# Designs tried in a protein design run: designed miniproteins, single chains, continued (3). Part 8

Each design is a single chain, and the fold is of that chain. pLDDT is the mean over its residues in the fold that is shown.

## One batch from the design tools (miniprotein)

Design m8247
Fold by ESMFold2-Fast:
Structure m8247 (fold): chain A 63 residues (1-63)
Amino acid sequence: MVEKELDDEQFQKWLEALLAGVREARRGLETGEGAGTAVGSKGDEMPSDETLRRLAAAVRAAL
């Protein structure tokens, strides 16, 4: 039972942000190239920062 500073509203916002982040990430994957090949050879710093930034922004917006 989560009662500490989570409340129903906070939980709903968190869920919405999570869903939005997942949805956006899925769209990014659909539009972007499959990272499988990029990871295979050179390890050129993957644009994971962009994905992480988007996810973090979505979560932060929910708070």
Scores: mean pLDDT 55

Design m8248
Fold by ESMFold2-Fast:
Structure m8248 (fold): chain A 135 residues (1-135)
Amino acid sequence: MDELKRLFEGYAYLLAKAIALGDAEKAVAYFDKLLELAEQLNNRNALIKAVLLALLFAKKLDLKKYAEILSKETLSNEEIREIAKDLGIDVSDLYDDEKLRELVEKAAKEGKMSEEEFDDLYFEFNAEIEKIKRK
């Protein structure tokens, strides 16, 4: 169980990076691994959270606005709807594996971030999340 959670977190990072850098083939491959792991963990919420976080990074949205929500282990239906609305995503697409994969592929094709820019944003966001968790 703990090994599966670590693998999930690793692939979530790789998905976010692949989408941000514009590597559609890697993004789809990492998404498919996350889908398999989410099914094994019986945790659709974790998959949705990973995809929403990756899309927020790729679109350079104000990550500090979402840090409190994304610091939670599980997102509420209202929190999922708010983030999906800000991303211009239909909430129903988040519960359809094929449509979710299409969203990932499309976002990756639009990715134009440098590796340095992604790593800087990811480090800053993780620092904000850890600060929230330690309050």
Scores: mean pLDDT 83

Design m8249
Fold by ESMFold2-Fast:
Structure m8249 (fold): chain A 61 residues (1-61)
Amino acid sequence: VELPPNRFLKTPSSDFELDEKMREQLKRLLEELAATDTSTPEQRLRAGVLESLIAIYQWLS
């Protein structure tokens, strides 16, 4: 048997609270992205930025 160490594995309470906060931010970002239209250059750029932030938060959460 092998034990693959993980960054979130060692923090019991802090991990749970931090994860919940990150997921809440991710949810907000997803809603913003869904509401963002790509008809305008400004909105298209914003959608790209939101997608990048969503990917980062998903990686962290």
Scores: mean pLDDT 66

Design m8250
Fold by ESMFold2-Fast:
Structure m8250 (fold): chain A 67 residues (1-67)
Amino acid sequence: EVYRKKANEALKAGDKETAFKYYQEYADELIKQGKVAEAYAVLGRGYFDLGNEEEADKWFAKANEAA
């Protein structure tokens, strides 16, 4: 998926802020489509890829509740 490829490229460059922006942009598009659970899962993946497992788990839990 395009957003994750761009996020991974930013992570390889050491730009964690830009990487997370790609996840946020995709999550915003999913929310606009009414896909709230999927948006929360995308944010969870973003935090996980940044090494923040605690925040990732919180967003995955929210995604599961919204599904």
Scores: mean pLDDT 80

Design m8251
Fold by ESMFold2-Fast:
Structure m8251 (fold): chain A 67 residues (1-67)
Amino acid sequence: ALTPEEIVEKGTKIGEELGVPPEVAIDAIYLVSNGVPAEEIRRILVEKHGLSEETADAIVDAARAAA
């Protein structure tokens, strides 16, 4: 499992790459690391953060690769 420090570091990099706030990407990695299904994470990103489905998919894919 990732440490809190690793989650923050990886999430910050993903946020920079995808042009989203680091907190959004950090939240996505945290959810992936805790076994939340990709589809549920996509819904959270779209509904809670107002992201497009395409952007949410990119974040989830990056978070899965990082976790």
Scores: mean pLDDT 82

Design m8252
Fold by ESMFold2-Fast:
Structure m8252 (fold): chain A 106 residues (1-106)
Amino acid sequence: MVLELARLGRIDDAIEAIERGEKPNVEDFTTLIRTAVRQGRYEDALRVFELMKEMGVEPNGVTYYEVGKAYEALGRLEEAIEYYQKAADLGIEEAKANLERVRAKL
């Protein structure tokens, strides 16, 4: 189960389970993306985000916030601004502070 693998930090096994046909919900995907970001696996976090979109699972504010952090860590500041803005628009207060910080670097 993707959520259990994500909670155990087993990112590769979780991605493999999705590719084998497991259909995670928004919570499962968001937990996996957050775990990948916490482990510094930013490119894997973005890959999981693409899988989420391909499966038609709608991202929430927390999903966009974690994706913004991944783009910022990879030095992709324009994309980081885009996703922090989406997260802030959905009520993620911490994303507003991150948005201001990243804008100051451009």
Scores: mean pLDDT 88

Design m8253
Fold by ESMFold2-Fast:
Structure m8253 (fold): chain A 84 residues (1-84)
Amino acid sequence: MKEEEIKKLEEEAKKNYELAEKFLEYGLNNPAEPAPEELLKYAQELMEKNPDVPSEIFPQMLIDIPKKKGEEAKKKAEELKEEL
């Protein structure tokens, strides 16, 4: 059912936007505040997949990647809604 697909895409978009917001809020821009464990795990996985990325670029990637995934999911949901 198209409605179930739309709901899943909207949930995926929400999760990715929340992840990007958490990285902004919880202190990758402030080294004095530790990030939550779920954010540290995500950061660790990205570092392991991209060992050649300089530390200066890394914090921005942690924000940009979830944001892009959220935008893609939202766009797909909107396209499906127009077909209803």
Scores: mean pLDDT 70

Design m8254
Fold by ESMFold2-Fast:
Structure m8254 (fold): chain A 79 residues (1-79)
Amino acid sequence: SKLEETLKRIEELIEKENFEELQKLVDEIVETSSERDQRLVLLHLGGLRLESNPETKAKIDAIIKEMQKKIAEKRAKEK
């Protein structure tokens, strides 16, 4: 339910080309969501990038890379 709403919100933000709000949402997900939900979000973004034009794909790729970096940094601090 909450995850499904989040995944739908990601799709809406990409459709609207609102990558600033998408980055903020992704940052919130890294801080507040379980590792499982973070992985599902990454998988969903990976799927959406494949259906995107080159400009949108590049922006999604940048968001995925930043999300992966922030997840790794958070995990390093927990060890």
Scores: mean pLDDT 85

Design m8255
Fold by ESMFold2-Fast:
Structure m8255 (fold): chain A 76 residues (1-76)
Amino acid sequence: MSEIGRLVQEIADIINSQENPPESLKKALRELADAIQAGDKEAAREAAERLKEEAKKVPEIAGEIIPLIEKILELL
């Protein structure tokens, strides 16, 4: 597994650990995963920034997932 793939999976596990994660947050994660799979670095950066903004709306997990999103942005 790539380091980016591992980070995406870790973010997915944290989001799915929530009893009722917001649909907007799940959608943003899917968009990021799809862009990474497509090899579209520009789309992946845009999706990662959107995921970060959606994460800020969920303070319970924001502190855990924002650093992982920032690490993905560094690796893109």
Scores: mean pLDDT 84

Design m8256
Fold by ESMFold2-Fast:
Structure m8256 (fold): chain A 88 residues (1-88)
Amino acid sequence: MEKEELTRRAQLAVLDAILNGDEEGAKKTLEEVAEKTGRKDIVERGKEIIEEARKVLDDPEVRALLEGRRAALEAGLSDKELAERLEA
């Protein structure tokens, strides 16, 4: 599950940059994932996502959703699994 682990690390790094402002840490992690996967577009895409998400971060509901997604990724859950668990 190397590809899934690398994808999860990239998503966590992006969320940490959005929520905590660690853009340099996120860039470093995305560059490492890009090198291991051969996908250089991940770095550019991640930067775009961080910039777009920060525009709506003033909304406390958006912030709560992003924090929930980060917690789910730390637990190894997918976005769909998080949604399913919120139904219980």
Scores: mean pLDDT 72

Design m8257
Fold by ESMFold2-Fast:
Structure m8257 (fold): chain A 74 residues (1-74)
Amino acid sequence: EEFDEIVERLAEILRELRDASAHMTPAERVAKAEELGPEIVKLVNEYLKLKNPKSFDEQTEAVVELLERARERA
């Protein structure tokens, strides 16, 4: 459940960025990215803590998995 919550929250952010991007000026896109950037980093860190990867390769795999699952749900 906690994994699914993180994935869904990241998917929500990706949907917001995707839906808004076509209607935003470059300045508005930068402002939105700056607003959402810290939340994305926080979610990635929370996911890594739950996965508890033991190697660099496992950590990389976990990050790729998170982004892939979030993209699929977005």
Scores: mean pLDDT 78

Design m8258
Fold by ESMFold2-Fast:
Structure m8258 (fold): chain A 82 residues (1-82)
Amino acid sequence: SDAEVEKLIAELKKAIDAGDLERFRKLLEQTKNLSEEDQKKVLEELRDYLNLRRTFELDPKTQAFLDEAEKMLEELEKELES
């Protein structure tokens, strides 16, 4: 449902805000159980959010986290194209 997708996106954004890579990874794995359309919605929302966070981020450790999160999104996108 839209509500479940929105809740998952909110939890993923919360994990990004916390710099919690383990939680982000686990939540991102849960997106694979969604429809292709919902997975694309998650990818778009998270990509926009990571770009926004990167614009205001000065901490190198957090920048490294954002880079790893972006790579995970790229891997999910490739799976959707396959």
Scores: mean pLDDT 83

Design m8259
Fold by ESMFold2-Fast:
Structure m8259 (fold): chain A 117 residues (1-117)
Amino acid sequence: SMAARLAEERENERKAVQLATALSLRAIGAAIQAVLDLERQLGRPLTPAQAEAAAKAGLRDTIDRLLADGYLSAADAAALLAAIDTSSVADTMVLLTKVIFAQMERNKEAVELPAVP
């Protein structure tokens, strides 16, 4: 029925948005955690340059994991890794979020929510 088709389309869109949001928050969390881990290792607050370098390292690790898990294409992952070297952390986060949302939208009919550990 038309009602069943519309319900399926809404559910697929909801799953895509939910997964894209979760993956984006994971990336932000990884960047923050990398900064906190380095501060703990040094026993002092980081300089802005040290914080940026640590956050970028966390973003690289997250992009590699998203690629390994099949959430990013190889082309998108390569473009994001290149952007980290030439862009601010904030601009890289905006780009990463846009790429994740675009990828989930393209694949919304095939989006499965990961099992909760």
Scores: mean pLDDT 83

Design m8260
Fold by ESMFold2-Fast:
Structure m8260 (fold): chain A 87 residues (1-87)
Amino acid sequence: SVFEKLDELEEAIKAGEPLSKILGLVKEILDEIDNEAVLVHLREKLAEVLGVESNEVTTPLPELDEEDKKIKERIDKVVEMLKEYLE
């Protein structure tokens, strides 16, 4: 579950786990996201914080359902935590 991986990522950041472990969890989350709009959002936020390149999206992005919106909100929170960790 992407929510379980987001929980694991938040706990890893709070615990001060090595960046290699944090990046591994980020990769697992990217692999678990099914909605392209959520995936693009995460890639854009990661590019801002970690310097990871984002691919250009050439097709219209799907609408977010309620679960996708919750995933996106949790991504925003985790990215802010990661940004503070990397400072």
Scores: mean pLDDT 74

Design m8261
Fold by ESMFold2-Fast:
Structure m8261 (fold): chain A 87 residues (1-87)
Amino acid sequence: SLEEKLLEVYAEIFKDQEKIVIDSEDPESVEVAKKIAELSGAELVFGSKEEQQKQAELAKPKAEELRPKIVEEAKETLGVEVLEEAE
């Protein structure tokens, strides 16, 4: 559930982007980026480290903007778990 919500948050971060640039050769990273791209509606594109760094800078303001929401979502998920176990 937390992973699912985390992917949704990342998708919101990249919704302003038309494409998601990745420089990862790691299968796990590629799979995660693919899911984020699908959720955000952006196209997954392989690029250089420079392109990825540039996109990270573009996404940073959005990530900072959504940071309180990320914390709230994580707290709600964990809080619900703790409340559910409250004995």
Scores: mean pLDDT 65

Design m8262
Fold by ESMFold2-Fast:
Formats: sequence, C-alpha cells, structure tokens
Structure m8262 (fold): chain A 87 residues (1-87)
Amino acid sequence: MPPAVLLAAVTTEPGKGEEVARRVEQTLRSVPGTTEVRVEVEGDVVEVRAVFEDRDSALRGKEALEQLAAEDPAVTDLHLVVTEAPP
C-alpha cells in the first residue's frame, strides 16, 4: 500500500494555538501506522502534516482529528485532506 499524507489546518480561539497544537500532535502520534508528524503554529492557525504507512492509517488519523475538533471548544474550524504521498 502506498504511504498516505494527512494535511490539516485547525483554526483556534485567540491564544489557543499552542495548546491545540500539542493535543493534535499527541492525537496523531497515538495512531498506529503514523510515521511522521509535523505541527506548526501561525497565530491562531495550527498547520498539520502527517505521514502514514497506508491510507487506512491516514483515515484513522482523520477520524481522530475530527473527533478532537468536535470535542475541543478551542477549535473553531477544521479543514483537512488525505492524499497519497507525492513521488
């Protein structure tokens, strides 16, 4: 199975970017099949790039982030895509 990439932008309440970034990183690192996680904070936006062994693992990561966004009152918007790793 080809590796898959999860790209996400998480918009947070003012001043909550770092707290949300830590939770996002912990959540994705706990997903089986995660090979790389990169999280960057720009103001109130958390930019996420995670690489997974396969698409099924990436879809579990997607579900985990959607659950986090639904449960965390500091998250105001979530935009994410799952794609194949570029060649």
Scores: mean pLDDT 83

Design m8263
Fold by ESMFold2-Fast:
Structure m8263 (fold): chain A 86 residues (1-86)
Amino acid sequence: ATEEFIATVPVEGVDASDLTKEQRRALAEEISKRLTEIPGILEAKVLSVSNGKVVLHVKMELNDETIERFRKEVPKIVKEALEKAK
């Protein structure tokens, strides 16, 4: 079974206020690419990037392994991509 949903990822300790439009676009592309490389994630799109949160549109397989991988890897990927964008 697959599920499609909107996920809000809180991002603490990363300043996104000074990112340019081009940096935000590159950040969105990097996050989407890295998320779709996670086994069981079929689609991932960044809807918005703001101070304190990133909003994602996700389609993924619903099984315990994929859900656990999503919970563990998505916050890490988002944080690393934001740190790289600075």
Scores: mean pLDDT 78

Design m8264
Fold by ESMFold2-Fast:
Structure m8264 (fold): chain A 110 residues (1-110)
Amino acid sequence: MKEVEELVKRILELFKEILDLNPDDETIQRIADILKKHFGLSDEQVEEFVNLMKNDKEGALEFIEKVLEEFSKRFKEALETDYVQAFRLLASLIDAEIELEKIVKELKEK
């Protein structure tokens, strides 16, 4: 449980850094693709996220906080009912953190 809470906090911190670095449209789409792949966002949610990233940074941060809260709830439920699903969700969270950290590093080098 603590490891998931620490990863969620780290992902939120990475999103705050990305927003401060003013990502271009290509980078925003890359982030949206990561969220779709690892957090299971619908095409409509991806479109909403891309729009928020371009027009409303505070709304984008709130969107991510809600996505991470829903993910944490699903993970806790999976721990009680389906350990295989819980491990798959944890792997997705770890992979998302690694991918976002790579984006932050690339943005800082530009």
Scores: mean pLDDT 84

Design m8265
Fold by ESMFold2-Fast:
Structure m8265 (fold): chain A 68 residues (1-68)
Amino acid sequence: AGKKGAEAAAKLGEAGDAAGAATASGHVYRNWKETGADKELAKKAAEAGQAGDAKAASEYSRLAMEKA
C-alpha cells in the first residue's frame, strides 16, 4: 500500500518538480517501513530533490519502488 508515495515522488521528479519530488521522497524515507520502499534509495531520492536534481530524484524514487 505505501509504495504509492514513492511512485508519486517519481512522477513529480519526471515532471521537473524537484521540490515536490523532494517532499514526497522525504515522506517515503521517514515512513519507509509503512511505504514498503527501499530506505536507502528513498533517502537518495530525497537528497537529490533537495539539491534541485529532479531527474535524479525521479530515478531514485523509481528504484526505491522496484527494490522494495
Scores: mean pLDDT 70

Design m8266
Fold by ESMFold2-Fast:
Structure m8266 (fold): chain A 58 residues (1-58)
Amino acid sequence: GKLEREKRAKENKELGEKRVELGREGKDSVGQLAIEIGRKLREIGDKIQEELDKKRAE
């Protein structure tokens, strides 16, 4: 829906900004990419843990 479009637009803007920064600091590009991947993995882990906690509470 509309909220999904807004989330995707925000993510695209953030990705664009990071790409510009990585272009400036080519040496740090691997580090920046690793941070972004780590953040996404943590979000996935949090969602899995939340679902497990809900099942344990039942």
Scores: mean pLDDT 66

Design m8267
Fold by ESMFold2-Fast:
Order: structure tokens, then C-alpha cells, then sequence
Structure m8267 (fold): chain A 99 residues (1-99)
């Protein structure tokens, strides 16, 4: 999916620009790869770890969707996490419809 490739490229560019630490970037890329492979449990695990590294608090999981109340470091961090969350939900719904 071109969407997966674009998200991975976006994370790499943010890391190169110094907007994301290498550790956060690696966790976000692993979340996207796990989601692309249909491993939502592993994708959510990596996403939770990335949120914790970004200083997120009150991380909750409802029906496979992560919710976090946090003062995120930058608007780009929040946008990226929302994009990963939307990708996870879209892929989950697609697999459910195929079953």
C-alpha cells in the first residue's frame, strides 16, 4: 500500500529533521509494519511504547483503538500518531470485512 510507504517515509523525514528521536521513529515504523502485516496486537504495543516515549499520559485501549491524553511535543507528533491510528483502524476494518 502506498499509504504504508508514505507513513514510513514521513517518519524517516521527521527523524532526519530532529523532530522525532530515533527510538520513537523506530517504534512508530514497527507499529506501521505490524499493522500492514495484520498484527494489530503488536502494532498497538509499539504505538503505546511510542506514546510513552513522547510523554503521553492516560493511555487507554478501547476496541483496539488507542486513546491518549497528553501534551504532545509538537503538532507534527500528534498528526503522525493520528495517521498511524487511522491506518490501524482502516486495516482492522478491511480484514473484518474480508472474513
Amino acid sequence: SSLVERHLASIDEMEKAGKLSKEVAEKLKEAIRAAAAGDYEKALEYLKEALKLLGASNITEVDGVLEAEADMPTPLDRLLLRSVGRLLEEMRLLLAAAA
Scores: mean pLDDT 63

Design m8268
Fold by ESMFold2-Fast:
Structure m8268 (fold): chain A 74 residues (1-74)
Amino acid sequence: MIIDPSKAKIGEGTPSAADLAASVKKAIESSPEGHTFARMALSIATLEPDKERQQADIDALAEVDPESAKGVKV
């Protein structure tokens, strides 16, 4: 069970949505398998419990890989 962790907010102790998007963008640019990485990152982002963080992560990832983002429910 979860034990009341600090909810992730912009600027709180997880990487920013921009940092996540930058990492995925580098993966896409450096490898044809980067799109698989982007899809995995998007899937993980949809599991984010903080809705504002979830939207930010998905939006940032959609900017770097809009095709992978089209399949994501929010």
Scores: mean pLDDT 67

Design m8269
Fold by ESMFold2-Fast:
Formats: C-alpha cells, structure tokens, sequence
Structure m8269 (fold): chain A 93 residues (1-93)
C-alpha cells in the first residue's frame, strides 16, 4: 500500500546568546499526530516560538488530512511572524 502521510512540526525559542533551543517536536502520519501538531503550532503562536514544518502530501491523502495540513501550515506562518515581531521589539533600544 502507499506510505502514510507524514507531518513533522518543531518549535524553538531564541536564547540570550542568539541560539535557537528546541522546546517541543511532534511527528506522525496519523490523524492524532496531525492534531497534536496543530496543538503545538497553536502554542507556538501564543508563546512567540519559531516553528519548522515538514509535510509530505500523498495522492491518497483524505480531505480531512489535507484540511489539517492546511491548518498547520497557516499556524506555522502566524507563529514565525509573531516570533519575528517579538524579537524585533526585544532588540529595540
């Protein structure tokens, strides 16, 4: 059969020395894994964390899986924008 759908989401914060420290990571091909990835991405938006996403789309992906992937992508964009703005404010003299 086809390989399962894959999503990986990692969230990190910038430290005082300018490094990025991993806060949390979620991965999985299942609907439960996708929902956990959404929860991490939502947390990253709230906590101003940088997010990295890797997604592999499959021809046999269900509409439900594709909708969850779209939500993760949009949350990832929002998280990274919020994190950048937050750092810019912290770096203002």
Amino acid sequence: GPLPHEVRVAAGKVTEDGKIELVDEVSGPTLEGLRKAIELAKKAVEDKLFVSITVRLRPDDTPEQLALVDEIVELTKKANEAARKYLEEQWKK
Scores: mean pLDDT 73

Design m8270
Fold by ESMFold2-Fast:
Structure m8270 (fold): chain A 113 residues (1-113)
Amino acid sequence: NKSQLKSALDEAYRYYAEYVKLLGKDESVSINEVFLEQSARIYTYNLLNSLIDNNDYKGLAKALDKIIEFLKARLEDVQKKIQDEEVRKRLSEAAEKALEHLTQGREIALDLA
């Protein structure tokens, strides 16, 4: 239902916020890259909430598919750059948890469409 969908996406974006925070702790990640990830996080969260509030579940599923693809690609790129092994591990765990909850949200959106 809509409540479960919102809960899944709120949980996903909590982990996405942790992922972005951890990016800022590694010296190999530029401030510009951290800013771009933070902007993507804020923009996509607002977009998804707008789609939910308009009951646009087809648009929501499509947006989630693109966001999942984007975050997977970004995670792969950053994992190659990060030199601190503990930061890399924690960041990867946060991103993977965000992806799990985004995927759950996508499944709920498809069921509601």
Scores: mean pLDDT 87

Design m8271
Fold by ESMFold2-Fast:
Structure m8271 (fold): chain A 99 residues (1-99)
Amino acid sequence: TAAEELKRVLEETIGDLEALLADESLSPEAREQLRQALASLREAIAALDQGDLVTAIEHTIQAIQHLRQAIRLTTDPAHRARLEEQIRRLEEAVNRLLA
């Protein structure tokens, strides 16, 4: 289902962000935005597990906003590209759920 797809993308994004947070080159400000994104992604999964699709979408959108702020705080092109790809996957999964 679209909800199963969103949960998969949320779980993959959490894993990707945890790996990125292990990178020593990120600024403290970018790291804080990634931690906020992780918190929102985990809240989105909890909402999906409860069947609350509206709350799951709201938390996913909050995570996307934190990822966009992390991009603004990041100068490494590889990190920027990785974060932009994560945003695209999250937006696609949300759009499938809304269709």
Scores: mean pLDDT 89

Design m8272
Fold by ESMFold2-Fast:
Structure m8272 (fold): chain A 87 residues (1-87)
Amino acid sequence: SEGEKELLRLGKESTPVGAALAEAIRGMARSDPEETKRAGEALVRWAARQSPEDQRIAAEAARIAAKHYPEVRDSLLEMARGLEELL
């Protein structure tokens, strides 16, 4: 619930693309680790084609989600690292 609130706030305060990325990450955080890993890999590939600002927002969303969703933390941290490597 706290993690969901932080992700929703980030989405509302970001760009339209950043908001969509934060929403996708919020959905991934509620999935199983293998699905989150696979979806995260696809998200990083898509984010590579977006602006640096949108990439930063996505990385922040992944870090927030990793803090609040321990069951998928490793998959979310891997996604955050992939996004940060684009910057």
Scores: mean pLDDT 80

Design m8273
Fold by ESMFold2-Fast:
Structure m8273 (fold): chain A 110 residues (1-110)
Amino acid sequence: EKRERAIELLREFREKLVEAAKAITKDVEEGIKLLREAIRLGEEAERLAREVDERAGRLVRDAVNSARSALDNAERSLKEGVNPTIVAAAAINAIGAAVNAELAIRLLEE
């Protein structure tokens, strides 16, 4: 069923985002790898969630956009030298994405 599959993908997406947030502060390259994996999961989850519940689909879209912002900040940190403020911004964006994923899961479970 589409709802159950969307929830499964969103749980994986959320878990990868939390892993990415933790990794970014220790190893920016590992954080970038995890964010790219999370974004792929989030894009598939958005497609399925939107078909089940438009509000959940919008929350997943917001989560994917936050994950992309985290990736952009992490890549900037790697290119221009590790800046603690940019690294913190990337981690915060990844956590924000995880929160939106959790809210989408909650909507789909109701």
Scores: mean pLDDT 88

Design m8274
Fold by ESMFold2-Fast:
Structure m8274 (fold): chain A 92 residues (1-92)
Amino acid sequence: VSQEDLDLEVRLALAIIKATVSDLAAKRYEKKGDLENAVKSYQDAVKYYEEALRLAEEGVKRGVLSPETVEAIRQGLEDAKKKLEEVEKKLK
């Protein structure tokens, strides 16, 4: 494992944490009926899951991550996008 591989893994972990925190914040806002802040938080979750997906795909290419990691992040991204679309429809 190189220093570059370690940096990639740290950046991936931070992106996943940011995505998860944003998703949890969005769900909390949605439960309170604060749909505008829920949309913003789901947009952040999508952004961070997209960053995590790019990092995970690079990690698989470099041989330091498994394809299962990419699939887990892709599922999180799909779920966040679906929730974003659902909440946006409630505002329109």
Scores: mean pLDDT 87

Design m8275
Fold by ESMFold2-Fast:
Structure m8275 (fold): chain A 85 residues (1-85)
Amino acid sequence: YKEFYKDMAAASARKAVELAKKNNAPQEIIDLTEKALKYIEEGNYKEAIDWLQKALDLARKNNAPESIIKALENAITFAEMAYSL
């Protein structure tokens, strides 16, 4: 179960990076999300959630496309599920 939520968190974070690049979002959103992805892969979900939250806050501040916001929210949700297990 934990591996399932880990994989889903990683997939959602990768989707957020892909959508950010496609939509020419600020590089900082990409950098923060990629840093979070590294923590997800390491199994450090608490750190991953913190970095994803920073990426989400920046995305909201920059009025990023809803698709990016939802991908980041999904990544946080799955990382929280992995952390709670």
Scores: mean pLDDT 87

Design m8276
Fold by ESMFold2-Fast:
Structure m8276 (fold): chain A 81 residues (1-81)
Amino acid sequence: MSVTEKVLEVLDELAAGKLSPEEAIERIVEILSELESIEEALQVLKEAVLRFQERHGPLSPEMQAVVREAELRVIEILRER
């Protein structure tokens, strides 16, 4: 499974009510923090969001908040190395 597919699975589980917003944030951060660069991590996150939107339409406000929080936490982690 690709890194993008792992993030997409988290978004699908969040949308299905199988994960809380905080659990979804933590899983996305864990997946993306394994990547070496902020640029690569943000590109993977954008691709996962695009794939989700192709299937389900635009992100809900709650899902947008989850994606934004995950993005900020990943940037913070990867800036430190």
Scores: mean pLDDT 85

Design m8277
Fold by ESMFold2-Fast:
Structure m8277 (fold): chain A 65 residues (1-65)
Amino acid sequence: DIKEKIKELESKYQELQHTLNRLRELKARLDALGADPETLAAVDSHIQRLEEEINKLKEEIEKLK
């Protein structure tokens, strides 16, 4: 059912948003502690990938509505 699929996608969306927020907090803390550029770049890479996944998921949800 379309309604069940929307609920599953919305649940995944919330999980990814939570993970994204945690990574952003982690980056801010690492930056404040003077982490090396390579470490900060690695976290930025993860943030970018999650933002892309979230955007793709949002598009999927919108297509089903």
Scores: mean pLDDT 84

Design m8278
Fold by ESMFold2-Fast:
Structure m8278 (fold): chain A 111 residues (1-111)
Amino acid sequence: SKAFEEKLKAIEKAIERLRKLGMEELAEELEELKKELEEAIKNNDQEKVKKLEEEADKKALEYMEEGERLWESNPEEAYRYFEKALAYATIGSPSLFAAAGLHVAAMEFKR
């Protein structure tokens, strides 16, 4: 599937970006989630795909909420949380990916 190939490329770019930001442990977590997602799709395990996407969405939302909490008091730390949210959103839903990307862009504008 072209959509699946594009999703995998987005995940790979997110992993590379996290490594450039020094977030190696999170990059390794995304690598493991990518492998689980690839295996679930290969096995046509729709329930496992859904579970992985929902878990990733939950993590993305948790990181976005923490970033928003820190936005005014610690913008550098908020930026790191929005980058984490963006990374997890590549595994989950496209709508969360867009939302996290907008937060990162807004923080870069304020720097």
Scores: mean pLDDT 80

Design m8279
Fold by ESMFold2-Fast:
Structure m8279 (fold): chain A 55 residues (1-55)
Amino acid sequence: SEIEEAERRAARAALAAAEGRSGRTGVDQLKRYAELGGASPERAERAAARALASS
């Protein structure tokens, strides 16, 4: 629960930071922001995909 909430928050923050970018550049930036937040790139990608799917 708390872990999933933290993942979603991190993914949304990363997406917001990369919102002005698209395609591969946006994905790369999202991964970098997630890594800075202490999340693995793979986990960040999964969280971002879930967040996008639920929006």
Scores: mean pLDDT 57

Design m8280
Fold by ESMFold2-Fast:
Formats: C-alpha cells, structure tokens, sequence
Structure m8280 (fold): chain A 75 residues (1-75)
C-alpha cells in the first residue's frame, strides 16, 4: 500500500512525500530539504496525523489502527 503524505518539520519545512508499507514497516520518501528535529506525517487526502519521526529519521505511524515502524528517506 502507498499513501501520499505531507511531511512537516517542527522548524518550518513542509514537503510532499509518499508512504509505502512493506509488512510491519513504513518507508516515507521525501524530495528536497527538511528542517526539524521532529517530522510530523499527515495523510495528504484526509489531513489526519498518522505519526512522527525523529531527526534520526525513525519513528512510528498508525494507519487504520495498526502501528508501523517508520523510516524517513530523503532523495
């Protein structure tokens, strides 16, 4: 499953990305420059907050009641 997401850094960056689920893992791919110590992951379609990743690029997202280990990849 792949979702279109908005990634918001707490230092003001706002980027479009994609979230891809493989088993119990979610990979969030974003182009460009991110600014933050924490990045908030929103579903682009609904505006719902799915979860967050830290400045190390790791965290958790919850989709339809299931929690996934999230990794943020900058391309």
Amino acid sequence: MTLDVIVRGNFGSVNKGTLTIDGDKATITVDGTLRGSVYFIYDEKTGELLGMVGGDGTGKVTIDGKTYDATLVLT
Scores: mean pLDDT 86

